# Designs tried in a protein design run: designed miniproteins, single chains, continued (2). Part 7

Each design is a single chain, and the fold is of that chain. pLDDT is the mean over its residues in the fold that is shown.

## One batch from the design tools (miniprotein)

Design m4225
Fold by ESMFold2-Fast:
Structure m4225 (fold): chain A 69 residues (1-69)
Amino acid sequence: MEKLREAAEKAIEMAKEAAESGDREKVENAVLSLRAIAQEAREAGDEETAERAEKAGEESLKKNEEILR
């Protein structure tokens, strides 16, 4: 559980940096990592970590679109 939360926090941070860089490929890779973490968290019963990872992925995609506008 602890390890999943730390992985999620790190992936969220990387996703934010990727979104700010304007590099869509980096954002896509970060979203895939967050999706994998969310899936693993759901299977472990950690709904909070899963929701946080999913939300971070959506926010990173939206922010990347805003920067590219």
Scores: mean pLDDT 77

Design m4226
Fold by ESMFold2-Fast:
Structure m4226 (fold): chain A 59 residues (1-59)
Amino acid sequence: SEEERERRIQELAKVLESMGVDKETAEKLAREILEKYGEDIESGKKTLIDVFDEVEKRL
């Protein structure tokens, strides 16, 4: 759902901000990450935690 997607984007953006990414870039990057991993998360192949770990490793 759109509400769940927006909530996930907001959570991911907060993590990125805590890593030193500015709010605008963090939101944009969070949307791109969920676009790429959204299906994997919905299918249970990846959790939000798994995605957060990958984001931390790449920043």
Scores: mean pLDDT 73

Design m4227
Fold by ESMFold2-Fast:
Structure m4227 (fold): chain A 67 residues (1-67)
Amino acid sequence: MDEEERRKRIEELEKKIKELEERKKKLMEELRENENAPIEEINRLIGEILRVIGEIFQARLELEKLK
């Protein structure tokens, strides 16, 4: 892998991680604001949070391989 491709991939992953962290924060705030919501809505929010956490984990693993 050349240095330009590596740099571009690192920048893309860092941007993706930042976007995912912001999404996670927003979802966690929505969960907190809706703590008295029906269980089905709570479960949907938890599911989305877990999905985003998984995506962050995968992106961080790829980033570590490049650094």
Scores: mean pLDDT 82

Design m4228
Fold by ESMFold2-Fast:
Structure m4228 (fold): chain A 66 residues (1-66)
Amino acid sequence: SMLEEIERLLEEAERALEEGDIETAAKLVQEAWKLAQKADLSEEERKKIEERIRKIEAMMVRKMAE
C-alpha cells in the first residue's frame, strides 16, 4: 500500500540520518511527503506521518548544525 511505502521511506530517512547522510534523508522525506499528498490516508494516518516527518526534519537541522 502507499502507506507502507511512505513508512518505508521515512524509516530509510531515519537510517540515513543515523549514518550522517543528510542529503539522502532530505530526498527520502521529500518523496514520502509527495506520496502522502497523493495517498488515500485517514486523518489519523496523515497526522502520524506529518508528526514523524517533523521529528526527522528537526533531527536534520540538529545534525546540520554539528
Scores: mean pLDDT 84

Design m4229
Fold by ESMFold2-Fast:
Structure m4229 (fold): chain A 71 residues (1-71)
Amino acid sequence: MAEYEANAEAIEAAMRANPELVAEVEKELEELRKRYLEAEAAGDEEAAEKAREEYERLRREFVERALALAA
C-alpha cells in the first residue's frame, strides 16, 4: 500500500529499535524471495504465487508490528 511506503521513516526507526526482529524477518523474507525466484525459473506459477503471497503476508505483518512499536 502507498500508505505503508509513505511511512518508511517510521518503519526504519522501529527497525533500528528492534534489530532482533529485523534480522529474523529479513532472513525469512530472503528465504521466500529465493523460493519465488526458483519457482519462476522452473515455470511453476503455483509455487511462485504461494511464495509471493507468503512474502506479502510476512511483510505486512512486519510493517504493522514495526509501526506499533514506533507509536
Scores: mean pLDDT 73

Design m4230
Fold by ESMFold2-Fast:
Structure m4230 (fold): chain A 75 residues (1-75)
Amino acid sequence: SEKEEKEKLQKEIKELMKEKEKLIKELRELTEGDIEAFEKMLEQMLTLPIEDLKKMIEILKEQIEAAKKILEKKK
C-alpha cells in the first residue's frame, strides 16, 4: 500500500530529525527559534510525496554523518 509506505517513510524522517536535533544540541545550545524551525521543517517534510520523502531521508542521513564527524574532531 502506498499509504503504508508513506507512513513508514514519515516515521523514519521523524526519527532522523530527532537524531539531527540531538547532534546539533551537542554542538551548540539550541534557541527557542531553532526548535521552532526544526518542528516547522518536519511538518513541511511530512507533506511531501513518497519520492521526495526518500530523497529527504538520504539528505538527513548525510547531514547526521557530517555532524558526527564534526563532533569527533572537537574531542
Scores: mean pLDDT 80

Design m4231
Fold by ESMFold2-Fast:
Structure m4231 (fold): chain A 90 residues (1-90)
Amino acid sequence: SESQRAAREAAVNIEKIGLEFLGAERAEEVGELLKKAVEAEEKGDYKEAAKYLQEASKLLREDAEKLTGVNKEELQRQADGLAEKAEKLA
């Protein structure tokens, strides 16, 4: 689905950013949440998927506060996208 596609794309982008600026552990934590969101949606657990997407969005927003410039803007954009997808599933 569009939500699964967005979650996978966000995971790749977050891993890239995390490895460059925040560290692999941050990227892995958010990636795991996005993986759980995809798995929940595949099982038809849309509310559960929305919760994982919302949690991932929250973590990205919090981590963005530690960055500046385009990297901060990119994380905020990813967070907003995940929150929007969560609203459509909830």
Scores: mean pLDDT 75

Design m4232
Fold by ESMFold2-Fast:
Structure m4232 (fold): chain A 63 residues (1-63)
Amino acid sequence: LVGKVVVALHVFPAMSPDELAVSVGDRLLVLEVVDDDWVRARNLSTGEEGLVPKSYLEVVGEA
């Protein structure tokens, strides 16, 4: 997943300062796999970084 571009399948509102808000169809660059459930990513539309649930994302291709 690290270095790959993924797309958000679901809306995720940031609930904490470490989390990244995403909308359906947002493209994210995966920066780090934190654990089995979470990745740290950059939203390519906003430039913001944070934690997103891995299950909300689908791999589009290699960056």
Scores: mean pLDDT 78

Design m4233
Fold by ESMFold2-Fast:
Structure m4233 (fold): chain A 61 residues (1-61)
Amino acid sequence: GKAEVEAQLKELLARYKAGEISEEEFLEGAGRLLTEAVEQGILSEQEALAMLMRLLEEAAA
C-alpha cells in the first residue's frame, strides 16, 4: 500500500545518503517504485509527483 511505498522510498534515500548506491540507481529505483505505485492505483500521479519532489529535496540536503 501507500505506507509500503513510502517505506521503500525512505530506505532507498537512506542507502543513497550512506553512499551505498549511485545517484543513477537512486533515481531509477525511485522512478520505478513511483511509476508502479501509480499503475497499481496505490498513488495518484499528483501524490507520486509530490513524493518525488520531497524525496529529491531530502536527497539534496
Scores: mean pLDDT 84

Design m4234
Fold by ESMFold2-Fast:
Structure m4234 (fold): chain A 62 residues (1-62)
Amino acid sequence: SAKVEELTKEIAAFAEELAKKYPKDEAEKLVAEKIQKLVEEGKLSGDEAVEASIAALDKIGK
């Protein structure tokens, strides 16, 4: 859906900004916390959260 696509792009952009400012482990932790909050708010399903995590970790350089 368009809303999920927007959130995935936001998470990827957030991960890119974190990777510039923080060590890899700190950036990964902050991304995971953001994704978990979105799942708790019902904005992402578990499957969508996994896809967003993979995309974000790729941006951090994993």
Scores: mean pLDDT 80

Design m4235
Fold by ESMFold2-Fast:
Structure m4235 (fold): chain A 81 residues (1-81)
Amino acid sequence: KEAEKYYELGKKYEKEGKYLEAAKHYLEAGKIYFEEKKYEKALEYLRKAAEQVEKIEDEEERKKLLKELKELHDKIMAAMP
């Protein structure tokens, strides 16, 4: 439920060209799926967040999100067999 809400908001922000907000919402959806042990879904939303991060104009915000994406990716890969 909560992950779906973040995904829907992420899509809305993406369509509006608000890439920072889109990336943050996709990342939160990915974190929720990771906590639910739905690793394939977590990776899917992590990829969506990464795509939005490339479009962020603010360099510092982009760097912060890239760090969070890497941390989540590393956690997912460590949890998968």
Scores: mean pLDDT 84

Design m4236
Fold by ESMFold2-Fast:
Structure m4236 (fold): chain A 74 residues (1-74)
Amino acid sequence: SSSVKKNIETVIAEIKKNPDPSYAGVLLGVLAHELEKDPSTPEEVKKKVREVLEETRKNNWDVEYALKKLEELK
């Protein structure tokens, strides 16, 4: 949906403004939580955002990896 895409774009923009691993982790967690509580978000998108969060965590919160994966969700 347009609102899901805008939420993802907002998170990408915020990470680019402050490319800090801890901040990226917080923003990804907030995004995942917001999409989970929204019944209009497709389940595939919820799953992919959770995967981005977990894989970014496993890669020591690599900001470039997070940005690449979020861009792929748009």
Scores: mean pLDDT 83

Design m4237
Fold by ESMFold2-Fast:
Structure m4237 (fold): chain A 60 residues (1-60)
Amino acid sequence: SQEDLVKKIEEIISKLPDMTEEERQKANVEIAELIEQLDTDTAVEMTKKLMKKMMEVLNK
């Protein structure tokens, strides 16, 4: 279901700060594949959440 996809994406995003550079690259690919399965509006929101989290990780 869409709810299960959103939950999976959020779980991966929450783990990004604890990942190595290689793991983050793989996680970004997985998140992108999951986002493609979402409705457009939800995909936009998840993409914004991912970008915000990545910016937080890079600024540390």
Scores: mean pLDDT 81

Design m4238
Fold by ESMFold2-Fast:
Structure m4238 (fold): chain A 65 residues (1-65)
Amino acid sequence: MQEEIDREVEEALLLIQYAISKKALERGDFSDADKDIETFKRLAEARPDLAQEAKELIEKVNEAK
């Protein structure tokens, strides 16, 4: 149960970080570009259903650097 709870918490935190990073990108805020890319990479690994969107966001950040 501890492992299951920890996994759920980690996924929830990752989704929150993803939402923050995505909103920053929408505003043209690239001050934390490397951290945003790391967040999107982790999301793509944890959530295959969001992998394509995460990849597109990574490409957008890299283009804006």
Scores: mean pLDDT 75

Design m4239
Fold by ESMFold2-Fast:
Structure m4239 (fold): chain A 62 residues (1-62)
Amino acid sequence: SAAARRSALEAEILLAFGRMALSLGDYELAIRLAEEALATPHVPEEVREEARRLIEEARERL
């Protein structure tokens, strides 16, 4: 559906910004963005796994 496609894109954009925050040393922002991606409805499991990995990586550095 169009809604599912939009949600998946929103989650991927949030993860892209989360990765940028991680590279800049803003671990708290990276975690918040990844958690927001996980809260997005109709997100594929592959994208959810990417978000969980980002949270774990950021927490290890915090």
Scores: mean pLDDT 86

Design m4240
Fold by ESMFold2-Fast:
Structure m4240 (fold): chain A 70 residues (1-70)
Amino acid sequence: TEEQKELGELLLFVAEYVEDPELKEALKKVGEALKKGKVEEAIKIAKEYLEKATNENVKDALKGIIETLK
């Protein structure tokens, strides 16, 4: 949807200001998938990064993204 593409653009913008390299890469990949309308792929990417994340703030951010896309 239009809203999912807008979210993708927002995530790509936010990724420029994120210091954590794992979260930065996750936001870029999820954002690109959303801009292409590939919502299922975006959710899969977010889940893969969530499984390997060790930082609680990164985990919470990824969980929030997944819940928003469900």
Scores: mean pLDDT 80

Design m4241
Fold by ESMFold2-Fast:
Structure m4241 (fold): chain A 66 residues (1-66)
Amino acid sequence: MELSEEQIEALRELEKKEGLGEEALKKLAVELGLEPSQAEALRKAYLEKTIEEGIKLIVEGVEKVM
C-alpha cells in the first residue's frame, strides 16, 4: 500500500491522539478520501514505515522517541 506525505502525517497525528485502532483508522481513511475498508491496510503500511524508520535510527545510534 502506498502512503502519501499527507497520509503519513495524518496517521502520526492519530497515533499521538488516539492510537491506531480500527475504528479510528476507518474514520481517518474517510477523512483522507479513502475507503473505510482500507483502514487496516493503512495501519499495516504505517507500521511497516515506522519499523523501517526505527531500524534505521537504531542502526545510526538514534532511538526514535517522539
Scores: mean pLDDT 69

Design m4242
Fold by ESMFold2-Fast:
Structure m4242 (fold): chain A 70 residues (1-70)
Amino acid sequence: EEKKKKELEQKGASYYSAGSISYIGGQTQGDLLEKQGNLEEAKKAYEEGKKTYEEFKKKSDELFEKAKKL
């Protein structure tokens, strides 16, 4: 069970990191598109980055909660 707990915590950390990278990527892409005058595309890039971050954060939180129950 200790091994299972560590696996869930590691997987949770991986999802959190992936989500954070997606958020930063969306911000960077959005900023570039905004500078080019592509405001609609910039808005979509920001929103997609945030959505992916929220999805991965939720998965991370669920994995950490499962680890706590073990």
Scores: mean pLDDT 84

Design m4243
Fold by ESMFold2-Fast:
Structure m4243 (fold): chain A 55 residues (1-55)
Amino acid sequence: ELSEEEKEYLEYYETILNEIVDEEEAKKLVEEIKEMLKKGASFEEIDKFLQEKLK
């Protein structure tokens, strides 16, 4: 389960992704971010992941 800070971070990116990519792709990316957070990934690692995906 995600911490309160992780949930806030995820919610922030969910909002942004829904404006940049289509709904299906945003949902997929949010799920990947959630799994990365559960595995102990840092916010910086997630930002790099998203920069590569949103290229």
Scores: mean pLDDT 78

Design m4244
Fold by ESMFold2-Fast:
Structure m4244 (fold): chain A 94 residues (1-94)
Amino acid sequence: MKTEEERERLWKEVEIALLTMQAALHRKIADRAEKQGRYDEAIKHYREALETLDKAIELAKELPESPETQRLIDFYEKEKAEVEKRLAELEKKK
């Protein structure tokens, strides 16, 4: 049977999934803005993607330690590094 603790964990997993979708959306908007030469909009959305990824990583670290949780954290860390690299390249062009 599901305990209160199991319900809290499931709610965190749902919140992480929503944050992941939000970060992906911000990144797609930023990529499109960059291709259109709208560097201010691209920088804004890359920053919003980074903030959202940081929140997802923080919540994921609150989940029980497991290979699934570690893969999830590793995925967000890689996404964050790629977005940070792109943002740094854009800031040099501006």
Scores: mean pLDDT 83

Design m4245
Fold by ESMFold2-Fast:
Structure m4245 (fold): chain A 62 residues (1-62)
Amino acid sequence: MELPEEVVEEAKKLGFKPEVRDGRVYFIDEKGRRHDFLSLAVEAALGNEKARKLLEIAAEVE
């Protein structure tokens, strides 16, 4: 996995499962929807607080 431990733990708390496929990082939400970072940014812009928090944490750890 390419993600820091802190991002993995916070993603799980927010209901996301981090997954790496073909060198790309994805987050699977509680409903089985697959998100890359662009999809998370769109969700955050639409008011998805969990997606916003995950992006903020990922940016701060890096």
Scores: mean pLDDT 74

Design m4246
Fold by ESMFold2-Fast:
Formats: sequence, C-alpha cells, structure tokens
Structure m4246 (fold): chain A 70 residues (1-70)
Amino acid sequence: MSAEEYFQKGLEKGRQGDIEGLIKGFEKAIELDPNFAEAWKYLGLALLGNAKTPEEREKALEYSKKAKEL
C-alpha cells in the first residue's frame, strides 16, 4: 500500500467516524512519504481537534508547522 493509499484509507475511516483509524492512516502515509504535506496538515488538524493535554496540543501544532515547511 502506497502513502496515497494510506491517506485515502484514513479519509475513509474518518467518513465512518473512526477517528483512530483516520489518524493511523495519516501517520502511515507520512511514514512512507515524509514530504506528503497534505497528510501532515490533516494529521495535525485531527490531533489538534482531539488534544486533551497541553502536550498533545503542542505535538499537533508541530505537525501543522511541518506541513507548512514542505
């Protein structure tokens, strides 16, 4: 499965309300293609929306920053 396929699988999981599956799909997409800006952007947004601690929020912001640097 390619980075694009994992990204699409993540989007499909998100449509089903599976936020964990969405996050895992996007994480695998960036693992295969670290320059996949859209995957970094959407992963950052998903993590930010589900952040429960200041540490989780900071990690989400780092992922969003990574997307802008690509």
Scores: mean pLDDT 79

Design m4247
Fold by ESMFold2-Fast:
Structure m4247 (fold): chain A 74 residues (1-74)
Amino acid sequence: MDELLRAEAPRAVAVAEEMIKKAKEYLSQGNKKEAIRYVIAAYLAASVAMFAGDEETARKLREEADKILEEIEK
């Protein structure tokens, strides 16, 4: 079971990275609403990566998402 879940970690990481990229793009366009949606999607994907065993990468992805959220809140 755990080995099959671990095989999904790279996919979850790739999804989280793409969502973070999209969030930054929307924020640069002034579209805070869409940026927030992609930040939430990035948190969900990073959580999947964490449960799949890539805790260190997931932690860094969450930290990136947090920074984007802080910029949106300004």
Scores: mean pLDDT 80

Design m4248
Fold by ESMFold2-Fast:
Structure m4248 (fold): chain A 71 residues (1-71)
Amino acid sequence: MISDEELDAAVAILHAATLLAVARSQGKEEYAKKFEEILDEIVAAYNAGDREALQKAIERLKELSKEFEKE
């Protein structure tokens, strides 16, 4: 069974990748770059087994998502 940590990482990766694709489809390259950066941070934290870094990256994704909706 997938661990809660692994599931959180997987959901965050899918969410970041989806927002990246949406931003690119809308021609919002600045937001696309920001979502790509956070996606890389989530993957790096997960690979390092750094739960604190993973949690911070997920919080940054939430902040960027809210900013992207307000633009």
Scores: mean pLDDT 80

Design m4249
Fold by ESMFold2-Fast:
Structure m4249 (fold): chain A 63 residues (1-63)
Amino acid sequence: LEEELARLERLLAAIEAGDEEAVREILTKEFGASEEEVEEALANIEQLRASVEAALAQLRELL
């Protein structure tokens, strides 16, 4: 839980900063995403952001 929260928080921070390189690295290194999945996520960055925010809210409710 704590590690999942930290990963999602890092991903959200990179998205909010507009740092596409950081988003790409976090998705590949911490979430095991393929290059195709990363490019799709970057093409739909606002959807990715909304999903991460929702996941963070759910995890915080479970703690």
Scores: mean pLDDT 80

Design m4250
Fold by ESMFold2-Fast:
Structure m4250 (fold): chain A 68 residues (1-68)
Amino acid sequence: SAKEDLEELAEELRKDPRFEVELIGDDKLVIKSLGDITALIGLALRVIGDYPNLEVKIEGDTLTLTAK
C-alpha cells in the first residue's frame, strides 16, 4: 500500500546522512537535501519508476511524496 511504501522509504532514507526526512500523517513524506541536490533528483527519479502509487513533487531542496 502507499502507506507501507512511505513508511519503508522513511526508514531507509533516515539512515542516509544526505537527507532530512519527515513523515506527516500516513500519506506524506518530506525529504530535504542537506547539500546534495543531485542525490535528491536521483531519489525522485527512482520513486517515479518504482512507486507508481506515490505522487512526486520536487521544489528547490525539498522532495515531497504523497499517497495517491
Scores: mean pLDDT 85

Design m4251
Fold by ESMFold2-Fast:
Structure m4251 (fold): chain A 79 residues (1-79)
Amino acid sequence: SRTAELLRERGVLTGELLEEALRDMGLSKSVQDKIKRIELVNGVIVLHVTERLTPEEAQEIARRIQALGYSGLAFVVEK
């Protein structure tokens, strides 16, 4: 997976690389627009989001992250 490769290589995705990763994961455009940053920290994926996600949006993300082989997921809401 391109997303898994980028996360292993860089550990932090922002900007154009973030957009590429979110597209590769197949997330909906509305969900993509809420994500500002992805970090891989000690095997945990940390997503920085612009606002609180709905349960459905969080579940969509969790399914895609699990498909990449990661069992740890955390959300940080940026103000």
Scores: mean pLDDT 85

Design m4252
Fold by ESMFold2-Fast:
Structure m4252 (fold): chain A 92 residues (1-92)
Amino acid sequence: SPLDEAIENLELTLRFLGKKYGLPEELVDRVIARLREVFTSDKPVEEQRAEVDRILEEFLAETPTPEGERAVNALRAQADEVLAIKEAERKA
């Protein structure tokens, strides 16, 4: 589905940036798992957005570097795409 593809693209992006910027693999895996749990939940999109924001804020706190900030900014853009697809699927 478009939703599954968008989630997979986000996961691949984070894994790529994690390797590129030398982020701990355990941290990358935890963030992916938390985001996937949010995106596959049946919660309102507004609640999912708030949970994503908290996860990304925690990720930035664990990676307080320019590289970590760039990774978080890229993830925010891709998370917005995932949430937009989920909202569209609920309206269809």
Scores: mean pLDDT 84

Design m4253
Fold by ESMFold2-Fast:
Structure m4253 (fold): chain A 63 residues (1-63)
Amino acid sequence: DAELIREAQELGREMTRRLHEGDIEGAQRLGQEMMRLVDQSRDPEEARRAVAAAMEEERRRLE
C-alpha cells in the first residue's frame, strides 16, 4: 500500500502547485483523485497525514 500512498502524496503536491498557479479547477480535479486514493488505502488516516505533510512541504517550497 506504500505505492498508493506515494501516488496520493504526488497528487497532493501537484494540487498545491496548481493552487499556487491559480488553476483552481485543475486543483479540484487532482484533489478528488487524491481523496479517492486515500480512501482506497488500508489506513486512510495514515494516508491523509502523509499527504498533508507532503502538501505542507510543497507549499513552503513555493513561498
Scores: mean pLDDT 83

Design m4254
Fold by ESMFold2-Fast:
Structure m4254 (fold): chain A 62 residues (1-62)
Amino acid sequence: MAEEGKELVKKGIELAKQGKIEEGQELVSRGIDLLKKAGDLKGAYEAYLEGSRAAEEGRRRL
């Protein structure tokens, strides 16, 4: 559901920011898939952008 997708995205973003880029991106991708299936296309796109940004931040912080 959309709410479950958003929770996965949030967890993925936190992991990516901590430098666990692969694990973080995996969770964000799963969350995006759930958002798309729930019809939240705008949320899915926003999640994609934030996930990419979090991964870049994680690499710079560690």
Scores: mean pLDDT 78

Design m4255
Fold by ESMFold2-Fast:
Structure m4255 (fold): chain A 56 residues (1-56)
Amino acid sequence: FEEYLAKAAEAARAGDWEAAERYGRLAVQAGIEEGMSIGEAFEAVARALAEAKAAA
């Protein structure tokens, strides 16, 4: 989960939204496999991407 979340944020800061979306989806899947709810995983990814966009 954390590794894909970090990669999604890096891609978003670089302006590579295709890679950011791909890693975000992988992060959601990994989060669910680690015991997060779908909503929790989506919220964590959305927050990380929003923070990355604000920092860019």
Scores: mean pLDDT 78

Design m4256
Fold by ESMFold2-Fast:
Structure m4256 (fold): chain A 75 residues (1-75)
Amino acid sequence: MEEAEKLRKEGEEAEKAGDYKEAGDKYYEAGKLYEKAGDNKKAIEAYEKAAKAYLKAGDLEGASKALKEAVKVNK
């Protein structure tokens, strides 16, 4: 949980800096860690934030990958 929260905060900081690709990567990794911890609600939220950040960065592959993970977590 602590590592996932750290990555989520790093994603928020990257968004404030306009580094949307970095923000997407950080949110995506946070989502993976929340999923491993069984916190599906936070995992879905993190993957959705990752997808939005990737879209702002023009990274369609990253956005697609993050959305796919969010759907998988929602069973």
Scores: mean pLDDT 85

Design m4257
Fold by ESMFold2-Fast:
Structure m4257 (fold): chain A 57 residues (1-57)
Amino acid sequence: MEKEEEEKRRELIFESASYSVKAIHYSVLGLSENKEEYSKKAEEYNKKSNELEEKAK
């Protein structure tokens, strides 16, 4: 049980990190619209990861 939740949490953290990298990439290119989109997605996946951590308690 705990190991499956940990694996799912890692997957969500990876997705969040991936979107954060995309947001930085588009920020450097000056594409603010795409930066905001990917920043928001990064926050959403980070939030899901934190909610999973809370539910594991």
Scores: mean pLDDT 77

Design m4258
Fold by ESMFold2-Fast:
Structure m4258 (fold): chain A 99 residues (1-99)
Amino acid sequence: MEPLEAKIELKIKKKVTVDGLPAYELDDFENIEKKVKSLKNLPEDVQKEIIEALKRGELPPYVTELEIKDGKITLTLRYEAGKVAPQPKVLKTDLPAPP
């Protein structure tokens, strides 16, 4: 099956602090749902998982790339029917690689 690649662009309304941790207040939930539902080739359960993760400020499943720029967050999703979700790209830092 051909992998579905899609990009979702959400506005960051403001950066908030929850229990001392940084979090982002994203675009209105209706806009999030509308953008995710426009990806009609995604199963409804996958769409729901993505929406719920975004509402909690968590990285949704199937995200391969994330970019924050100009007060917007852009998520690149890759979904393949019948396959497990790919792991997000691991950026190698100057920190030691996994053992």
Scores: mean pLDDT 62

Design m4259
Fold by ESMFold2-Fast:
Formats: structure tokens, sequence, C-alpha cells
Structure m4259 (fold): chain A 60 residues (1-60)
């Protein structure tokens, strides 16, 4: 289960990094600090989501 949670988290972080790169290319990120804070906040959300998805899969 922990391995599955980590895989889901890694996939979520990869998508987040792609999205942040797109926002930077569009000039929608105002600073490196803002980018880092947004990433840290979303990383926690992704971690919680990965745990929920893994729990749902285990229940199936």
Amino acid sequence: MEEEIEQLRAQGLAKLDQHLADLEALGMLSSEEERAEARERMEKVIGNGAKEVAAQRAAA
C-alpha cells in the first residue's frame, strides 16, 4: 500500500511540475518564492489525495 501511495504521489507531483512550468512560460508566476510556496502547498494536497485513492483501491 505504501508503494502505491508513493507512486500516486510521484505521478501527481510530476503533473504539478508540468503545470507550474506551463504557468511560468505564460508569465503567470510572479516569483520563484511564490512558485515554491504553491508547490509545497499542492504537494501536501497531492499526498493526501494519493492516500485516499490508495485506500479506495484497497477497498475494491
Scores: mean pLDDT 75

Design m4260
Fold by ESMFold2-Fast:
Structure m4260 (fold): chain A 68 residues (1-68)
Amino acid sequence: LLEKIEKAKKENNIAEALIYQGKILAEQGDYENAILVYQKALEEAEKKNDKKTAEEAKKNIEEIKKKM
């Protein structure tokens, strides 16, 4: 039980960090790499059933695709 809680918390931090990295890449105009990083954030969020972070990753991907 404790191991599952720690894993979920660590995976939440990873997905959030990937969203932050994707935003930096998008600000630099590197939309292709930003999408790849957001896709990884989505995968990590889905693994831990974090719907909020998964939705944020999806929205960021959609916004960048509109600019490409």
Scores: mean pLDDT 76

Design m4261
Fold by ESMFold2-Fast:
Structure m4261 (fold): chain A 74 residues (1-74)
Amino acid sequence: AEKLIEEAEKYVLAGKYEEARKLAEKALELDPNSARAYYILGEALLGLGKDEEALRYGKIGRELEEKAGKPAPA
């Protein structure tokens, strides 16, 4: 899953937002709790001009990152 996230980041930097979105979606299919995959998906959507969707996915990523910083409740 980490490799898909790294590749998606490279596609964002290259301006290939559609490809980055697809890779981020695949990363989420493998790791649905990956905050990084949600952030990359949000960045890709921003590059595509889909601000509303980008904000929603970015918010999910931030919430998951905050949860990852705390020990999982038993």
Scores: mean pLDDT 77

Design m4262
Fold by ESMFold2-Fast:
Structure m4262 (fold): chain A 55 residues (1-55)
Amino acid sequence: SDTVLRAAAHDLGLSVGTLRRLLRLPREEAARQLAELSGISFETALHTVEVMRAA
């Protein structure tokens, strides 16, 4: 949902457009790029990607 994406974007310091782009990638690649861009761990990024995909 857009609400989940906006919340994640704000918390991670990224744009909603960047998150939408990342979600088009395979799960592990999306998580890797998210971790690199946001400075969070790969495990946290994987969980975040799964939550965003489920919403």
Scores: mean pLDDT 82

Design m4263
Fold by ESMFold2-Fast:
Structure m4263 (fold): chain A 55 residues (1-55)
Amino acid sequence: TLEEERRAMERLSRELERAAEEARRRALEDGSDPQAALQTLDELLTRLVRELEER
């Protein structure tokens, strides 16, 4: 249902925030390359799309 999709999106948006913080931490640890942060976000976006397609 549409509600289930909306709930899943909310759940994934929270995970996105968590991963964004983790990605920022990695970027600071690396000190000069934000690509690791972008890769983490890309993985989450891929997961989000996969979950939506599963329905």
Scores: mean pLDDT 70

Design m4264
Fold by ESMFold2-Fast:
Structure m4264 (fold): chain A 76 residues (1-76)
Amino acid sequence: MRERILELLRRADEAAEAGDYESALELALEAAELALEAGDLETAAGALRGAALAYEKLGKKEEAAELAKKAEELLA
């Protein structure tokens, strides 16, 4: 589980560096779901913030704000 989450986050970072924000978003959201299933709230929050940044790059400001809020709520 944890190795797969780290692989997804690494691939999301690589996609973002390449300017492929659609792939970065998909990979970050999958990593967030797996982290939530594993009870790793810190990793899930980080993945949701990454997904929020990808949404911002795609011009989806409302979706970005919603994911950023969810990430903050996980660490409250």
Scores: mean pLDDT 85

